# Designs tried in a protein design run: designed miniproteins, single chains, continued (3). Part 65

Each design is a single chain, and the fold is of that chain. pLDDT is the mean over its residues in the fold that is shown.

## One batch from the design tools (miniprotein)

Design m10247
Fold by ESMFold2-Fast:
Structure m10247 (fold): chain A 78 residues (1-78)
Amino acid sequence: SQRSQQIQRLRQQRDRYTQLSRRYGRLSRSDSLRYQGLSDYYGYLALGTGSDPDGQQQWIQQGQNTYQQYTQQSDQLS
């Protein structure tokens, strides 16, 4: 289904940012944290898409809050 394809694409973005976070882990802790935040954001979007179309905004908000927390941690290292 289109929903399953969307979930798969969001999970691929999650995994991509997880790999970027790991790659930058020794070069820039701040970049690593930002990429981890993006990974978690896309993970929450995948959960929202897979769980409840009407509840999707709640999952988006959780993802945004998590990304903001990682960004704040990253900024404290700069």
Scores: mean pLDDT 80

Design m10248
Fold by ESMFold2-Fast:
Structure m10248 (fold): chain A 57 residues (1-57)
Amino acid sequence: SGLQEQQQQALDQLIQQVKAQAQQKGYSPQQVQQMEQNAVLVHQGKIQEQERKKAEE
């Protein structure tokens, strides 16, 4: 569905932003990878939280 496709694109954009930001700050490849993993987890958590709130209201 369009919504799931948009969520996948948003995650891809988030990862790209994390990489660009880390590159600007001169982080190591290992740090970049860690930041990407953290961004994925945060993104997934936010989606789950939003769905939870919609169900409550």
Scores: mean pLDDT 74

Design m10249
Fold by ESMFold2-Fast:
Structure m10249 (fold): chain A 98 residues (1-98)
Amino acid sequence: MEESRELAREILKEASKVDEKYADNFEVQLLTSMIMIMASVIRRYPTDDEEAIEHLREAAKELRKAANAKTLEEAMEHMKKALEHLLKAIRADLEASA
């Protein structure tokens, strides 16, 4: 549970950096907003599911790559992968609870 909260905090931090870096790009702002909303939900409702936590780790890694990307195209690709991992994390946690 604490690990998922820490990962959610990292995801929020890295997404904020990407948003600030590409402040003039509406598509980036939309994607980072979606990522930040999902990370905020995960932080409020933490998980201890191993598969969900692994997807959160991958989302954090992808957002770190997005923040350090040299081009907008590279940053967008990494943000999309991060969003996919966040969706998989939520799905894994939901299925583990069913």
Scores: mean pLDDT 84

Design m10250
Fold by ESMFold2-Fast:
Structure m10250 (fold): chain A 86 residues (1-86)
Amino acid sequence: TEKEKEQTAILALFHLISAESEIFLMERKGSITEQEIKNIESILQRISDLAQQLESMGETEMAQKIRQRQRQLQEKLEELKKKAES
C-alpha cells in the first residue's frame, strides 16, 4: 500500500541519517574501532534491505537514490578503515 511505501522510505532515510551521523563523528574523532565499523556496516546492510523492499513495491527510482547514498557512505567507511590500518 501507499502507507507501507512511505513507512519503508522513512525508515530507510532514518537509517541513512544514523549512518551519516556515525561516520561524521568518526571522521571528527580521526579514528574508528572494529566495533564501530561493524555497527556502521550493520546500518548500511539494513539500508540495502530497505532499498530492495522499496524496489519490490515498485519504488525503483527511490530505491536507486537510497542505494546511491548508501554507496557514498560505504566509500567514506572504507576511507576510515584505511586510515585505521595506517
Scores: mean pLDDT 85

Design m10251
Fold by ESMFold2-Fast:
Structure m10251 (fold): chain A 119 residues (1-119)
Amino acid sequence: MDAERFFAFVERLINEKVKEGEVFEFELAGRRYRVLVIGFKEEGDEKVLLTVVRDEEDGTTRLVASVVRKGELVGVTMTAESEPADLREAGLAEIAEIMGVPVEEVEERYRKAVAELEA
């Protein structure tokens, strides 16, 4: 299972002080992904990286909040455009709480990022 490779990639992005608006390409299990960085939060010994991940094989996009503590990935929350509305709303609300920002701000950033990755 290739989750370990994705986690190592996310830990590297956080440790390398990646900037908002930066796009990365990542390959996992023969599938290609584009990752756009849309936010950061730092609080104590925890860092949160907010990204939009697009699967180039099927066009599916996911909003991903990755929580790193002391240089190690400790939690991931994800939501996808393809999810049922209630599950998508719940995922967006959880990510907004993790980031400490309003849900509307997360939704706007996600929408803009999806449009940028589709262009």
Scores: mean pLDDT 75

Design m10252
Fold by ESMFold2-Fast:
Structure m10252 (fold): chain A 67 residues (1-67)
Amino acid sequence: SAGAEAARRYLRREASVSEEELDRTRIGDIVRARYPEPAEQRRALDRLSALTGLSRAALERLTAGDL
């Protein structure tokens, strides 16, 4: 879907990793590595939630490959 593609592009920019590596890494782990503060982590997950239609809790447990 367009939302999944937009979310994957967002995560690739944040993670600076290959698509194959991104597909194997939990979104929550990518967000925590990129953003040290909980408020920043919440904003990133809210953005991903808006792009995908998934809850923050669901996104934290999924990999980009699951989108």
Scores: mean pLDDT 80

Design m10253
Fold by ESMFold2-Fast:
Structure m10253 (fold): chain A 82 residues (1-82)
Amino acid sequence: SIAEHLGLPEVDEVTATALLYVFHNLPESLYPEIAKKLGVSVSKLKKLVEALKPVVEAALAGELTPEEFRERVVAVQRELEG
């Protein structure tokens, strides 16, 4: 799975896919197709991408340890599951 490939088995495939979106700066034109394949709304996927952008930016800037990055990703997933 994408989550296993990223070394984040604790996150679901939707969150893992949103992380790939942020890391690769993928275009918004792909959201409808990807959301349909994941069985989620475009709105949910967009919210995950937007919430994960500052986390990925901090990690790429060297501001987060790998453990802190993992904890923040899991926290974002939990907030958007409710």
Scores: mean pLDDT 79

Design m10254
Fold by ESMFold2-Fast:
Structure m10254 (fold): chain A 70 residues (1-70)
Amino acid sequence: SLEEKRKELEEQRKTLEQQIASNKALLAELKEKGADESKIRAIEISIDNLETVNTELLERKEAELKRALG
């Protein structure tokens, strides 16, 4: 159902938001401690990828809403 699909997308979004927040906190800590650029870059890439997926999930949710409304 549309409602089940909406809940699935919301749970996936919540998981991604938590992962993004955790990685951003780790990134800040690594930068503060002067960690290797390779480690910083890896976390930045991870954050970018997670944000991209989160945006796609939001777009899918909006598309399904528009379809349901006409």
Scores: mean pLDDT 80

Design m10255
Fold by ESMFold2-Fast:
Order: structure tokens, then sequence, then C-alpha cells
Structure m10255 (fold): chain A 100 residues (1-100)
């Protein structure tokens, strides 16, 4: 999907940064994921609004936070992710839950 391709491209870009300067986690994949979530928060959902036309951009970060809070297994998988592929799979699952 277009969303999955966008997530993969963003995670790969942030993975390169995370390898040089980890902020949140020593594992570059998990750090890249957290960086992407932070960018979504600081842009107030504007960064990904094109994939969620039925959600107000400003509600996207709140809804995403609730998805992760209501699915603690998903967030634990994200924190322990070791590869870009694992992070992409987890983030796609989390973002698809936003449509429900």
Amino acid sequence: SELEEWIRREVERLYEVAQKRPLFYPTPAADAAERLLLRILITNGELIKEFFPDIKPEDIPVKLTLVLAQNPELYERLKNAKTVDEVVEILVEAFELLKQ
C-alpha cells in the first residue's frame, strides 16, 4: 500500500540517523520508529494526514497514542524491534488500527 511504502521510506531514512545518533533506544530500528512517532506528534498529524482523510490531522497523534496504549503488546514489539522490516510491520499494524 502507499502507506506501507511511505512508512518504509521514512523508517529507512530515520534508521540511518539513529545508527549515528540514537535518541530513544540503542537499537537503531526502535529508535527510528520512535523518531517517526515524534515527527507525527510535532507536526500535529500533518505529516501523515493524506493517509487518514476521515481523521482531523490534530486528532491523529492522540488516536495513535490511544492505539498503542490499548495494544501494549504492539508497543513492546516496537521497543524491541531489531530490523527495519519489523518496525514497518508493527507501524503498519498500528496505523491500520487508526482506521477503526
Scores: mean pLDDT 86

Design m10256
Fold by ESMFold2-Fast:
Structure m10256 (fold): chain A 79 residues (1-79)
Amino acid sequence: SIAEDIARAREAAAGLRALLAAMGLAEEGERLARELLEAATRYILDPSDEEARRRLEEVEARLRALVQAHREEVAAALA
């Protein structure tokens, strides 16, 4: 259901905040989690929304870049 998909998006955003906070990047985590939740909610409500899909891809790209830049902190946070 849409409600279940939104709940999962909120859970993913909360996990992202926790991960980045553990890395000492709490402010970046709050920003990215907000962007993730907004884009995911928009896409869940309208799967034909190409802008929402592209915003999700941008959040994924930023997360990938942060993981690459902070690989040691990411490994420590996930251990």
Scores: mean pLDDT 81

Design m10257
Fold by ESMFold2-Fast:
Structure m10257 (fold): chain A 89 residues (1-89)
Amino acid sequence: VLKGRTKEMPEDEIKELKDLLNKAEEISQELAHRVAERGEEGLTLYALLKKENGKIVETFGEDPSKTIAEIHLEALKNDEIVAAVQSPP
């Protein structure tokens, strides 16, 4: 229970949040695998998770000009983007 965010959520919303968290973890592992396969030291990949037609869709990117904080800021400005994930350090 988060103090200050006491709203009883429907079970469907809780399940959707758990599914999103699991998806983000899977994408993080996939990004790590992609970095390893390319064999490039210091390569950082990211993914944006967007909700379209009730489904979570991922978009991968390799923009070295953006930090994870800037990617999160763009996500906050786009109501359709629900999460951002970066490859592990």
Scores: mean pLDDT 63

Design m10258
Fold by ESMFold2-Fast:
Structure m10258 (fold): chain A 74 residues (1-74)
Amino acid sequence: SMEEYEKQYQSLKLLVDALVAAARASGDPALEALADELERLMKEIGEAVKNGDKEKFEELAREAGRLMDELLAA
């Protein structure tokens, strides 16, 4: 259901906000760039949830997962 996607979005947002804060605190321009891209994707994920677009939500959430993996590997 879309209610479940809204809950998943909120959980993802909490994790992303923490990773973005850590990346920005690092002072590393490469991590800052990844954080900027991740924040952009989160805005698009929020729009997909608002519009009831489950397919777009799943696509963008997978992309956000890849960027989170890159931040954790750096």
Scores: mean pLDDT 85

Design m10259
Fold by ESMFold2-Fast:
Structure m10259 (fold): chain A 73 residues (1-73)
Amino acid sequence: SDKERFKKALEELREVAEELKKLDEEKGEEYLEFANGLESVAEENPEAQPEMAKAAEELTREGREEIEKALEA
């Protein structure tokens, strides 16, 4: 379901953000704020859950790239 997809995507995004926070606190906090924003939009607008899930999935990918960059620094 859209709700389950979004919940899973949001959980994965928060996991990546917490890992990023350990390497780059500012970037990790930024991604946690993105996750909170997506959750708020999805709660106000349940019809937007598929779009919010896609956004969370894209942010998770970007967060993983930021982790890789932080490890190279």
Scores: mean pLDDT 86

Design m10260
Fold by ESMFold2-Fast:
Structure m10260 (fold): chain A 73 residues (1-73)
Amino acid sequence: SARLSEKLEKVMETIGKNSLRDPETREKVEKTAKELGFDEIKFDEERNRLYLKYKNYLVAIDEKGPVAVLKLE
């Protein structure tokens, strides 16, 4: 939805040009995602990805942006 895309844009702004492997960047991203109302936040260090859950949506993102969006029902 438009609201989800706006939240994802804010998360991507928080990542900026930084690596998701950077602990400081991960801390800022987790804080921002929690403030935006994401239900679950998980970093996958092996795949260099961030997984976010928002209501019925599961989103995978990397430093370049969203790579997958799955609707759970």
Scores: mean pLDDT 79

Design m10261
Fold by ESMFold2-Fast:
Structure m10261 (fold): chain A 92 residues (1-92)
Amino acid sequence: MEIEEVEEILREMLREAAERAGLPEEEIERVLREHEPTIREMARQVVEEREEILKALRESDDEAARRLLEALEKGPVEFVRKVKEILRELAK
């Protein structure tokens, strides 16, 4: 369940990025389908390698890394939601 929730949020992030880039719906669906293996691998990495990601984030002085660290300490789903939030802020 947790890994499936992470996959869905990553898929939403990719869709939003493609929409902002002005891709037509048909091309967005193709991009999502093509990147499905990458999305699944990233979701597994976030869930299974959580401690390694936490370690890397703790070694960074970046404000975004600090926000991501706080979110990941709460869980992998919170982490990818925070990544999505930061990406939306950067797109403004």
Scores: mean pLDDT 82

Design m10262
Fold by ESMFold2-Fast:
Structure m10262 (fold): chain A 91 residues (1-91)
Amino acid sequence: MLHVTVTFEKDGETTVVEGSSRSVYSAIMWVMAQIEDAEEQGASKIRVEIRGPREDAELAAEVVKKHLEGLGYKVSVEVRGDTAIVTGERE
């Protein structure tokens, strides 16, 4: 099972949304929807923490990284054990 935490920062305010999925594909789709919502709200920083089997977390992190880069964010990825952290920043 994958556990995902998405954190958005806008004008010094932080919002945290949590979700879980048994499927890496479903987790990715959910995260992309959260990123779209955050981007529409003008988020300057988006952090996605994905915890689950390492291979699933790495796959999800790569997809999330590409999506954030496509939206104009500068992206960093950190993978530690069963957790992948993707951070995107713009302006």
Scores: mean pLDDT 84

Design m10263
Fold by ESMFold2-Fast:
Structure m10263 (fold): chain A 67 residues (1-67)
Amino acid sequence: MIQQLQDQLQQLAQQAKSLGDDDTAQEAEEAIRNGQEALAAGVDPDTVARSLQRKVDQIQQRLDQVS
């Protein structure tokens, strides 16, 4: 579900800010915005969900390495 992926990105953004990683926090926030814009533009929801899942995985892996 796209909302769940957006919620995960929001949590990752807050985690990144807590670690002082403002660049990663901004990346997560941009991914949420880009996903919302893509849905509004009529992009296939499965394509958007796949893109958001990749971003969640990428950011989570990055934060796990610095924590």
Scores: mean pLDDT 83

Design m10264
Fold by ESMFold2-Fast:
Order: structure tokens, then sequence, then C-alpha cells
Structure m10264 (fold): chain A 74 residues (1-74)
């Protein structure tokens, strides 16, 4: 599933999601041609903002939303 893909990619980068963050990201990626590109945009945003972050919250997803939406639209 899309949720499984998101969680697997996050785990590979050392992250987990809150249930609310996962739900928000699934909604943003539901129509995406390339959800992997959108996920890479999120992880790049997190890498610049928070060193040592283990948990992705809704606030992290919202902060990365412009980059995610750009990747989804491409």
Amino acid sequence: SLADLIEERAAAHGFTFTPEALARLVELLAGARDPRAALDALFASLGGAEKGTRVITVEHVDAARPAIEQAVAA
C-alpha cells in the first residue's frame, strides 16, 4: 500500500511517523505520479531542519508541503 511504501522509505532514512503525519502524507501522495520523488523532497527538508530527528510529525509534513506538492505536480 501507499502507507507501507511511506513507512518503508522513512525507516530506511531512520524515521518513523506519527499516525496523523502518515495520514496527512498519504492524502498528499494519493494522486502522485511519483510518490518516491515527493518522499525524497520531504526527507531533504527534514535533513536540513532537524539533526537527529526520529519522529516525523504533522508539522514536519506541513513545513515540507510546498516541496511535496511541487514533486506531486511534476
Scores: mean pLDDT 73

Design m10265
Fold by ESMFold2-Fast:
Structure m10265 (fold): chain A 61 residues (1-61)
Amino acid sequence: SELEEAERRLKELVVEHLTHNWSDEELRARVEEMAATLSPEIAERVLAAMDRALAQLRAQR
């Protein structure tokens, strides 16, 4: 499904963020570029998932 593909891409971007020490702003920009190619409903879910992932990473520091 579109959601499953988008979640897979988000996971790949989070891995790149962790591997290359991207800023939160750079990760956000990359996810927003991907979300622009998705349906509005899926885009909202992906952006919310990104915010949750960043919050979890921040809490584990």
Scores: mean pLDDT 78

Design m10266
Fold by ESMFold2-Fast:
Structure m10266 (fold): chain A 78 residues (1-78)
Amino acid sequence: SLEDLLKKIEELLKKIEDSLTAFVKRQNEIAERQAKLDAERKARSEKMKAYFEKNRDKIVKTLNDIIKKLEDLIKQLE
């Protein structure tokens, strides 16, 4: 009967709506998780950059100390 067919169509449409609603919720959860991971990666990169900036200053000081020692050696040879 046409009524039985329409009822089956309505049941299928409801299942599709429920599946789509569940899919959208899952996509939103994935997006939130990805945003959190991206924020953590950015924070880690900033910490690494700060570490390299601190190491750069130490390297520059070490090089300046070496230059001074070399200048002192040149004076002794002259």
Scores: mean pLDDT 80

Design m10267
Fold by ESMFold2-Fast:
Structure m10267 (fold): chain A 59 residues (1-59)
Amino acid sequence: DAEEFKEALINELGVPEEVAERVAELYAEKGKDMLKDERFAKIVPAEYMGKVKEFIEKY
């Protein structure tokens, strides 16, 4: 569920809640194809990009 995905981003990766919510919403819409979506780079700050990308690829 999107809530568990969001909680993992916040609690395990330290992603801000507003960013984690938007990432979880995009993942619910597109799954792993969100990594190819232009919105992904606009949602995630550069400092979290590597961790978030790896998390989604392995999820």
Scores: mean pLDDT 82

Design m10268
Fold by ESMFold2-Fast:
Structure m10268 (fold): chain A 68 residues (1-68)
Amino acid sequence: MEVSGEEGANAILAAGQLGLGLSAAQAEKGARMAREKPKLTAEEVGKIAREAGGSEAGARGAAQLADL
């Protein structure tokens, strides 16, 4: 499923808020990166969360939230 950059950003922020292996600062960085993209797959949302410094679990959590 494709999501907007804003939807991807919201998934990353939610993963941080839920404590899914992302700090608040990492979630904010990932959200800013996601908003630069017009469309993202759930897999790409997970990759952005990982690039922002999130753990593998945080990246999976963000991807799963984006795929809802």
Scores: mean pLDDT 82

Design m10269
Fold by ESMFold2-Fast:
Structure m10269 (fold): chain A 95 residues (1-95)
Amino acid sequence: SSALQASIELAKKSVELAEKYYEQTKAIAERAGPVAQKWLDEAKNNLETAKLNLEKAEASTDPRQAASYASAAGVNASGASASLMLAERVLEELE
């Protein structure tokens, strides 16, 4: 259904955002050192969970279930964004 496809596309976009935030957090962690490692680990965990939610959305035959997994992937992308902001804060305090 079109609703099912829309949910899958939303989950894919959330994974792309989580990947972007993870890569940006990784670059910050390379500059900040060990003090940023926790935020890098959390960004990675959010990315892996977003990917799992995408797989579940793609495996769904029910549009409501797919929408639930897409929403969860969006929450994971937000978590990755928060980790980036906290890593940036750590780097700012070192400079």
Scores: mean pLDDT 91

Design m10270
Fold by ESMFold2-Fast:
Structure m10270 (fold): chain A 113 residues (1-113)
Amino acid sequence: TSLLTKSILEIYEWLLKHLSPHDAAVTVLYLVQLRVDNRQNPVPYIDYLRRLEKDPKAAAEEALRALGYPSIEELAERLEELLERMKKEGIGTPQEQKDLEKILEEVRELAEK
């Protein structure tokens, strides 16, 4: 699928065209969680991206349920914790980590509104 060839930042920008900012942030957190929890197995991440491309709203609802319906403030905290874990454990590329830092900044700005 086209999303499989995109960076996490490009996925986030695509999500903002299809979902509310809150649902886009939830979906990114879930994608990062799948990467961190399944670091040696890309299948859960790939399969979720395929569901997301086919039906972004249904996939966002899946993410909301899996994450326990977090607030925007909780999303920012959890994304920061996952990013720090990725840096500490060497998960993802330096560019992917930098892209996630940019997304985290945007999510934090949403939490302050």
Scores: mean pLDDT 83

Design m10271
Fold by ESMFold2-Fast:
Formats: sequence, structure tokens, C-alpha cells
Structure m10271 (fold): chain A 73 residues (1-73)
Amino acid sequence: SAAAEAFRAAGPAGGRAFRELVEELEAKGVKVLNQEVSVRGDTEVVGRLTTSEGVYEVVADGRTGEAEVRKVE
């Protein structure tokens, strides 16, 4: 339930922004093989995505509804 707690903290805006970035990666042909999700602070959800193209980090902020994705490996 760590993922459920993370998405609860991020709220609907943070969860939507996170999901949209993951869907954008998949639409570009990047296959998500594993997803680890945690809370950062009070309102951020952080995902570490192991993919066919490397490792990506996704951060979505429930206060702003903004999300960022970066390749880290």
C-alpha cells in the first residue's frame, strides 16, 4: 500500500500528472518494466521507473499539479 499512500498524499492533481507522464513515455515506445512509488515531503509522489530505455524518475507535486520526468540511468 506504499503506492496507495503516495498517491493519496499527492491527491488527484499529483496522481493525474504522474499518470500522464508515464503514459507519454509509453506512447513514445518506452516500456515500463518496474515501478517503485514513494511519498516525498507532504504532497509529492516520486516514482522510479525501470524501463526498456533505462531508469527514469518522475516527481509529481499535489500542491501545484506539476510533474517532471528525467532519465537518471
Scores: mean pLDDT 79

Design m10272
Fold by ESMFold2-Fast:
Structure m10272 (fold): chain A 98 residues (1-98)
Amino acid sequence: EEEERRRAREDALAERDIAFWKSIHPALGKKAELDYRVARRVRETRERLEKDPSLTPEQKEAILAQVEADTNAERQKELDEWHKRVKEAIKKRIEELK
């Protein structure tokens, strides 16, 4: 119950922070979205692993570390793709202003 309230507060703060950065610049909003997505996936994985009695503590640590690495790799890839799209949009606007 207290843990559920904590998660709800964390999610609400994340949404507020994302909205704030998005209002400043779309790229900052995207970065915030990705950062919070990573944090949430790691948290959910940890909670799931803690509920599984068939796994040893060492196996749980290994799985959590792998999920964290994979999620961070996905974040970087999406950020790189976003950066490319922003560069293309800037180039198009410059050409339109000529």
Scores: mean pLDDT 77

Design m10273
Fold by ESMFold2-Fast:
Structure m10273 (fold): chain A 101 residues (1-101)
Amino acid sequence: SLKEKIDAALEELRKLVRERFPELQKTVDFGIKLLRELAEKDPEKAREALINFTLGLVREVELTYGKEAAREFAREVMRILEKYGLLTPEDRARLERFIAE
């Protein structure tokens, strides 16, 4: 189901942040809690909210760790989202903007 795909993507995101971007862990843990609550009620809105959340996280990584780290984070997030079929072409373009110089 879409909810199960979102849950799996959120767990991979949590692991990525814990291992490589630990200063964002509190923000990510809180966001995951809210996204899981939304996914129980409206999985499609949760998918859209997850994309917007990851875009906000890319910016937070840029501010905390710099542009190179933000590009790496955006690539990893896109891989996770693509793995679970959660990216539209429009969502991909929005994330790819942070990978381009």
Scores: mean pLDDT 86

Design m10274
Fold by ESMFold2-Fast:
Parts: structure tokens; sequence; C-alpha cells
Structure m10274 (fold): chain A 70 residues (1-70)
């Protein structure tokens, strides 16, 4: 159902944001940061595939990009 899909997408967005926080918390651990960013990009792709959540997914992607560029 569409309601279940939206609920799943919002849960994925939550996971993406948690992965970004993990990368920020352990910023000095290069390997952990890379793995956390991989999770954030994966979550962003899932969220962006849902049209109603595309802007939220794009925001997660932009935040991950900013950490990767540091």
Amino acid sequence: SMAARLAGGRAAAGLGRQSIRLAEKYKDDKELVQKALDLAYGASDVVRSIPELAAEGEEIRKRADEIEKK
C-alpha cells in the first residue's frame, strides 16, 4: 500500500540521518566514516525513489556529500 511505502521511506530517511550522525561523531575514524557514508547514500537512494519524499532524500544526499568533501 502507499501508506506502508511512505512509512518505510520515512524509516529509511531516519536511518540515513543516523548514519550521517555516526560519521560526524566518529569523524577521525576514516574507515568508519566511509562505511557510514555508504549507508547514508544507500538510504538517500531509497528515499529519493519515492516521489513524495524526493526532497528529503536529496537533503540526506547533500549532507553526506558535505562530509565526504572534508
Scores: mean pLDDT 87

Design m10275
Fold by ESMFold2-Fast:
Structure m10275 (fold): chain A 68 residues (1-68)
Amino acid sequence: MSPAEVIEREIARLVAEGASDEEIKARALALIRELMPQAEAAWEALFADPAGFALVVRIAVQRVREME
């Protein structure tokens, strides 16, 4: 499983559990630091943009549905 798939699955799980945007960002960034440390700054910038964050969440949920 790719690092991106692990991050996407965790985002989808947190969304399904009703986690806040802040919790989703914190957990996703923790996984990025562990699995993709070189991309941390880029993901922080993406999550700072509300539209970028919303798009990432939608894509993650959609992709997890398609993988089932």
Scores: mean pLDDT 79

Design m10276
Fold by ESMFold2-Fast:
Structure m10276 (fold): chain A 56 residues (1-56)
Amino acid sequence: SREEAVELVMRLTGMSRENAERIVDLLLADPALAAGLLKKEAGLSDAQVAEILALL
């Protein structure tokens, strides 16, 4: 679910709920861009991004 994805993003990155909701909404609108941002800016692995996407 969107809520589970938001909570996982917060847990993996330490970002606020507001920022986690924005990035999850971006994952739904433009998954390639959002996945790239999570890997580049937040340092997430491909496996961690795949876990977030599996909740959506």
Scores: mean pLDDT 86

Design m10277
Fold by ESMFold2-Fast:
Structure m10277 (fold): chain A 96 residues (1-96)
Amino acid sequence: SMKEEIRRLVLQLTGELLRAIGYMLDGDTDGATKSLRAAMETIKKLYDLVKDTDKDEVLALARMARRIAELARSVGDDELAKEAEELAKQMLEDVK
């Protein structure tokens, strides 16, 4: 079901973010950027599932994308930071 798929992706996103934070604490910028990019792909999948049905979830995903942008910038991945900021902006503009 869609509810089960959303739950699976939320748990996946949580694990990806936890791994990114772990790599950042270890000074592993390559591990951190890979985990943050995986988290971005999971956010895109979640957005595709909820964009027309759950405005509160879209707002939560937009805020998460902004946090990923901040984390990406802190590890020197300005390209990922820009991508995450653009995704957050799109989500916020599409919320009606």
Scores: mean pLDDT 87

Design m10278
Fold by ESMFold2-Fast:
Structure m10278 (fold): chain A 60 residues (1-60)
Amino acid sequence: SMVEEEAIRIAEEYVENEGLSPGAAAFKAGYWLRYEQGVSLDESQKAMKAALEYLKSKGY
């Protein structure tokens, strides 16, 4: 989904620019989507999971 794509982009930026772990980056991306963009809890949880799985698959 578009929300999952945005979470992946944000989480990857946190890993690349701030050196966050995949888990921390995915959590921060989901938190931002939920509290800044008003994404639901369920949608933010799915987005965090997608971002975490993506980052792990890329070897972060």
Scores: mean pLDDT 85

Design m10279
Fold by ESMFold2-Fast:
Structure m10279 (fold): chain A 58 residues (1-58)
Amino acid sequence: SAAEEAAARAERGQRAGARALARGDSVKASTLLREAADQSFGETRDRMLRGAEQAAAL
């Protein structure tokens, strides 16, 4: 379903963002987490947006 596909994309984006952050690429991490947030809702979206803001501040 579209919702299932969106959830899968959000999960992949979150993992990619985490890997970018581990490499010290905070700019890319912020972008990936914002993109993941666009594919999610509620608490999950809020957490991803918070992560993106924190990455952007590094």
Scores: mean pLDDT 80

Design m10280
Fold by ESMFold2-Fast:
Structure m10280 (fold): chain A 99 residues (1-99)
Amino acid sequence: MEELEKKIKEFAEEVGVPEEVIKEIEKVSKGGRLEFLYNLAAYILYKLDKSKLEELSKEVEKRAEELKKYSGEEKRREVGLEILKKIIKLVEEILEKKK
C-alpha cells in the first residue's frame, strides 16, 4: 500500500495534477486511503487515456455485480486493491511509452 501510494503521487506530479483537483478527490474519498488512491489513479488514467479508463470501468462494473453476492467488506477491499494495481500498471505503461 505505501509503495502504491508513492507511485500514484509520483504519477500525479509527472502528469501535472493540480493541487485543487487532489483536494477535491480527498473530499469525495472520505471513505479512506484506498478510495483516495483509487480515485486519484483513475483521474490520472483519464487524463492520459480516456478509452482505457472506459474499458476498465466496464470491468469494474462486472466485478461490482459479483460483489453484490458478498456481504463482506474484506472482499470489496481485495477487489479494490486489484483494480488499483491494474490502474497503476496501465498508467506506468502509458508513461513509459511517452518517453
Scores: mean pLDDT 73

Design m10281
Fold by ESMFold2-Fast:
Structure m10281 (fold): chain A 64 residues (1-64)
Amino acid sequence: MDEEIKKLVDEAVERIREDPSRRVQVALEMANKVIELGEKQGLSDEEIEQKVAEAMRLLSEKLE
């Protein structure tokens, strides 16, 4: 897993722990940041979708 994606997931986990009512909003903001990161690194749309899916799964696993 990319270190930068892990950092974004860890940041989202911390934000959600501070305010669990914003879980959906924080998760969407994290997904958007992963998309921007992938575009900046020159990843394809398919690769970006895979990275977003990985980040969302990791977020759910860390919160459950």
Scores: mean pLDDT 81

Design m10282
Fold by ESMFold2-Fast:
Structure m10282 (fold): chain A 75 residues (1-75)
Amino acid sequence: ALSKEEARKRAKENAKKAAEKFPEYKEGLELATKSESIIEVEGALEAANEGDETEAKAALGLAVEIAKKDAKKEA
């Protein structure tokens, strides 16, 4: 299993690649890399970079939803 630090590094790398393909997700991806659920976010972002366009968009949407849910709990 990935440590949270390794998951965060991979999430940032995968988010950068995803934002280059889908710039509309850039803001959500930046939020996702700051999530407490970073292991779940990293998994979704890795799937987004390995999948087809439909799978990528679904995985990016999931990563953003996880991040928004975490952000609301801290507010």
Scores: mean pLDDT 74

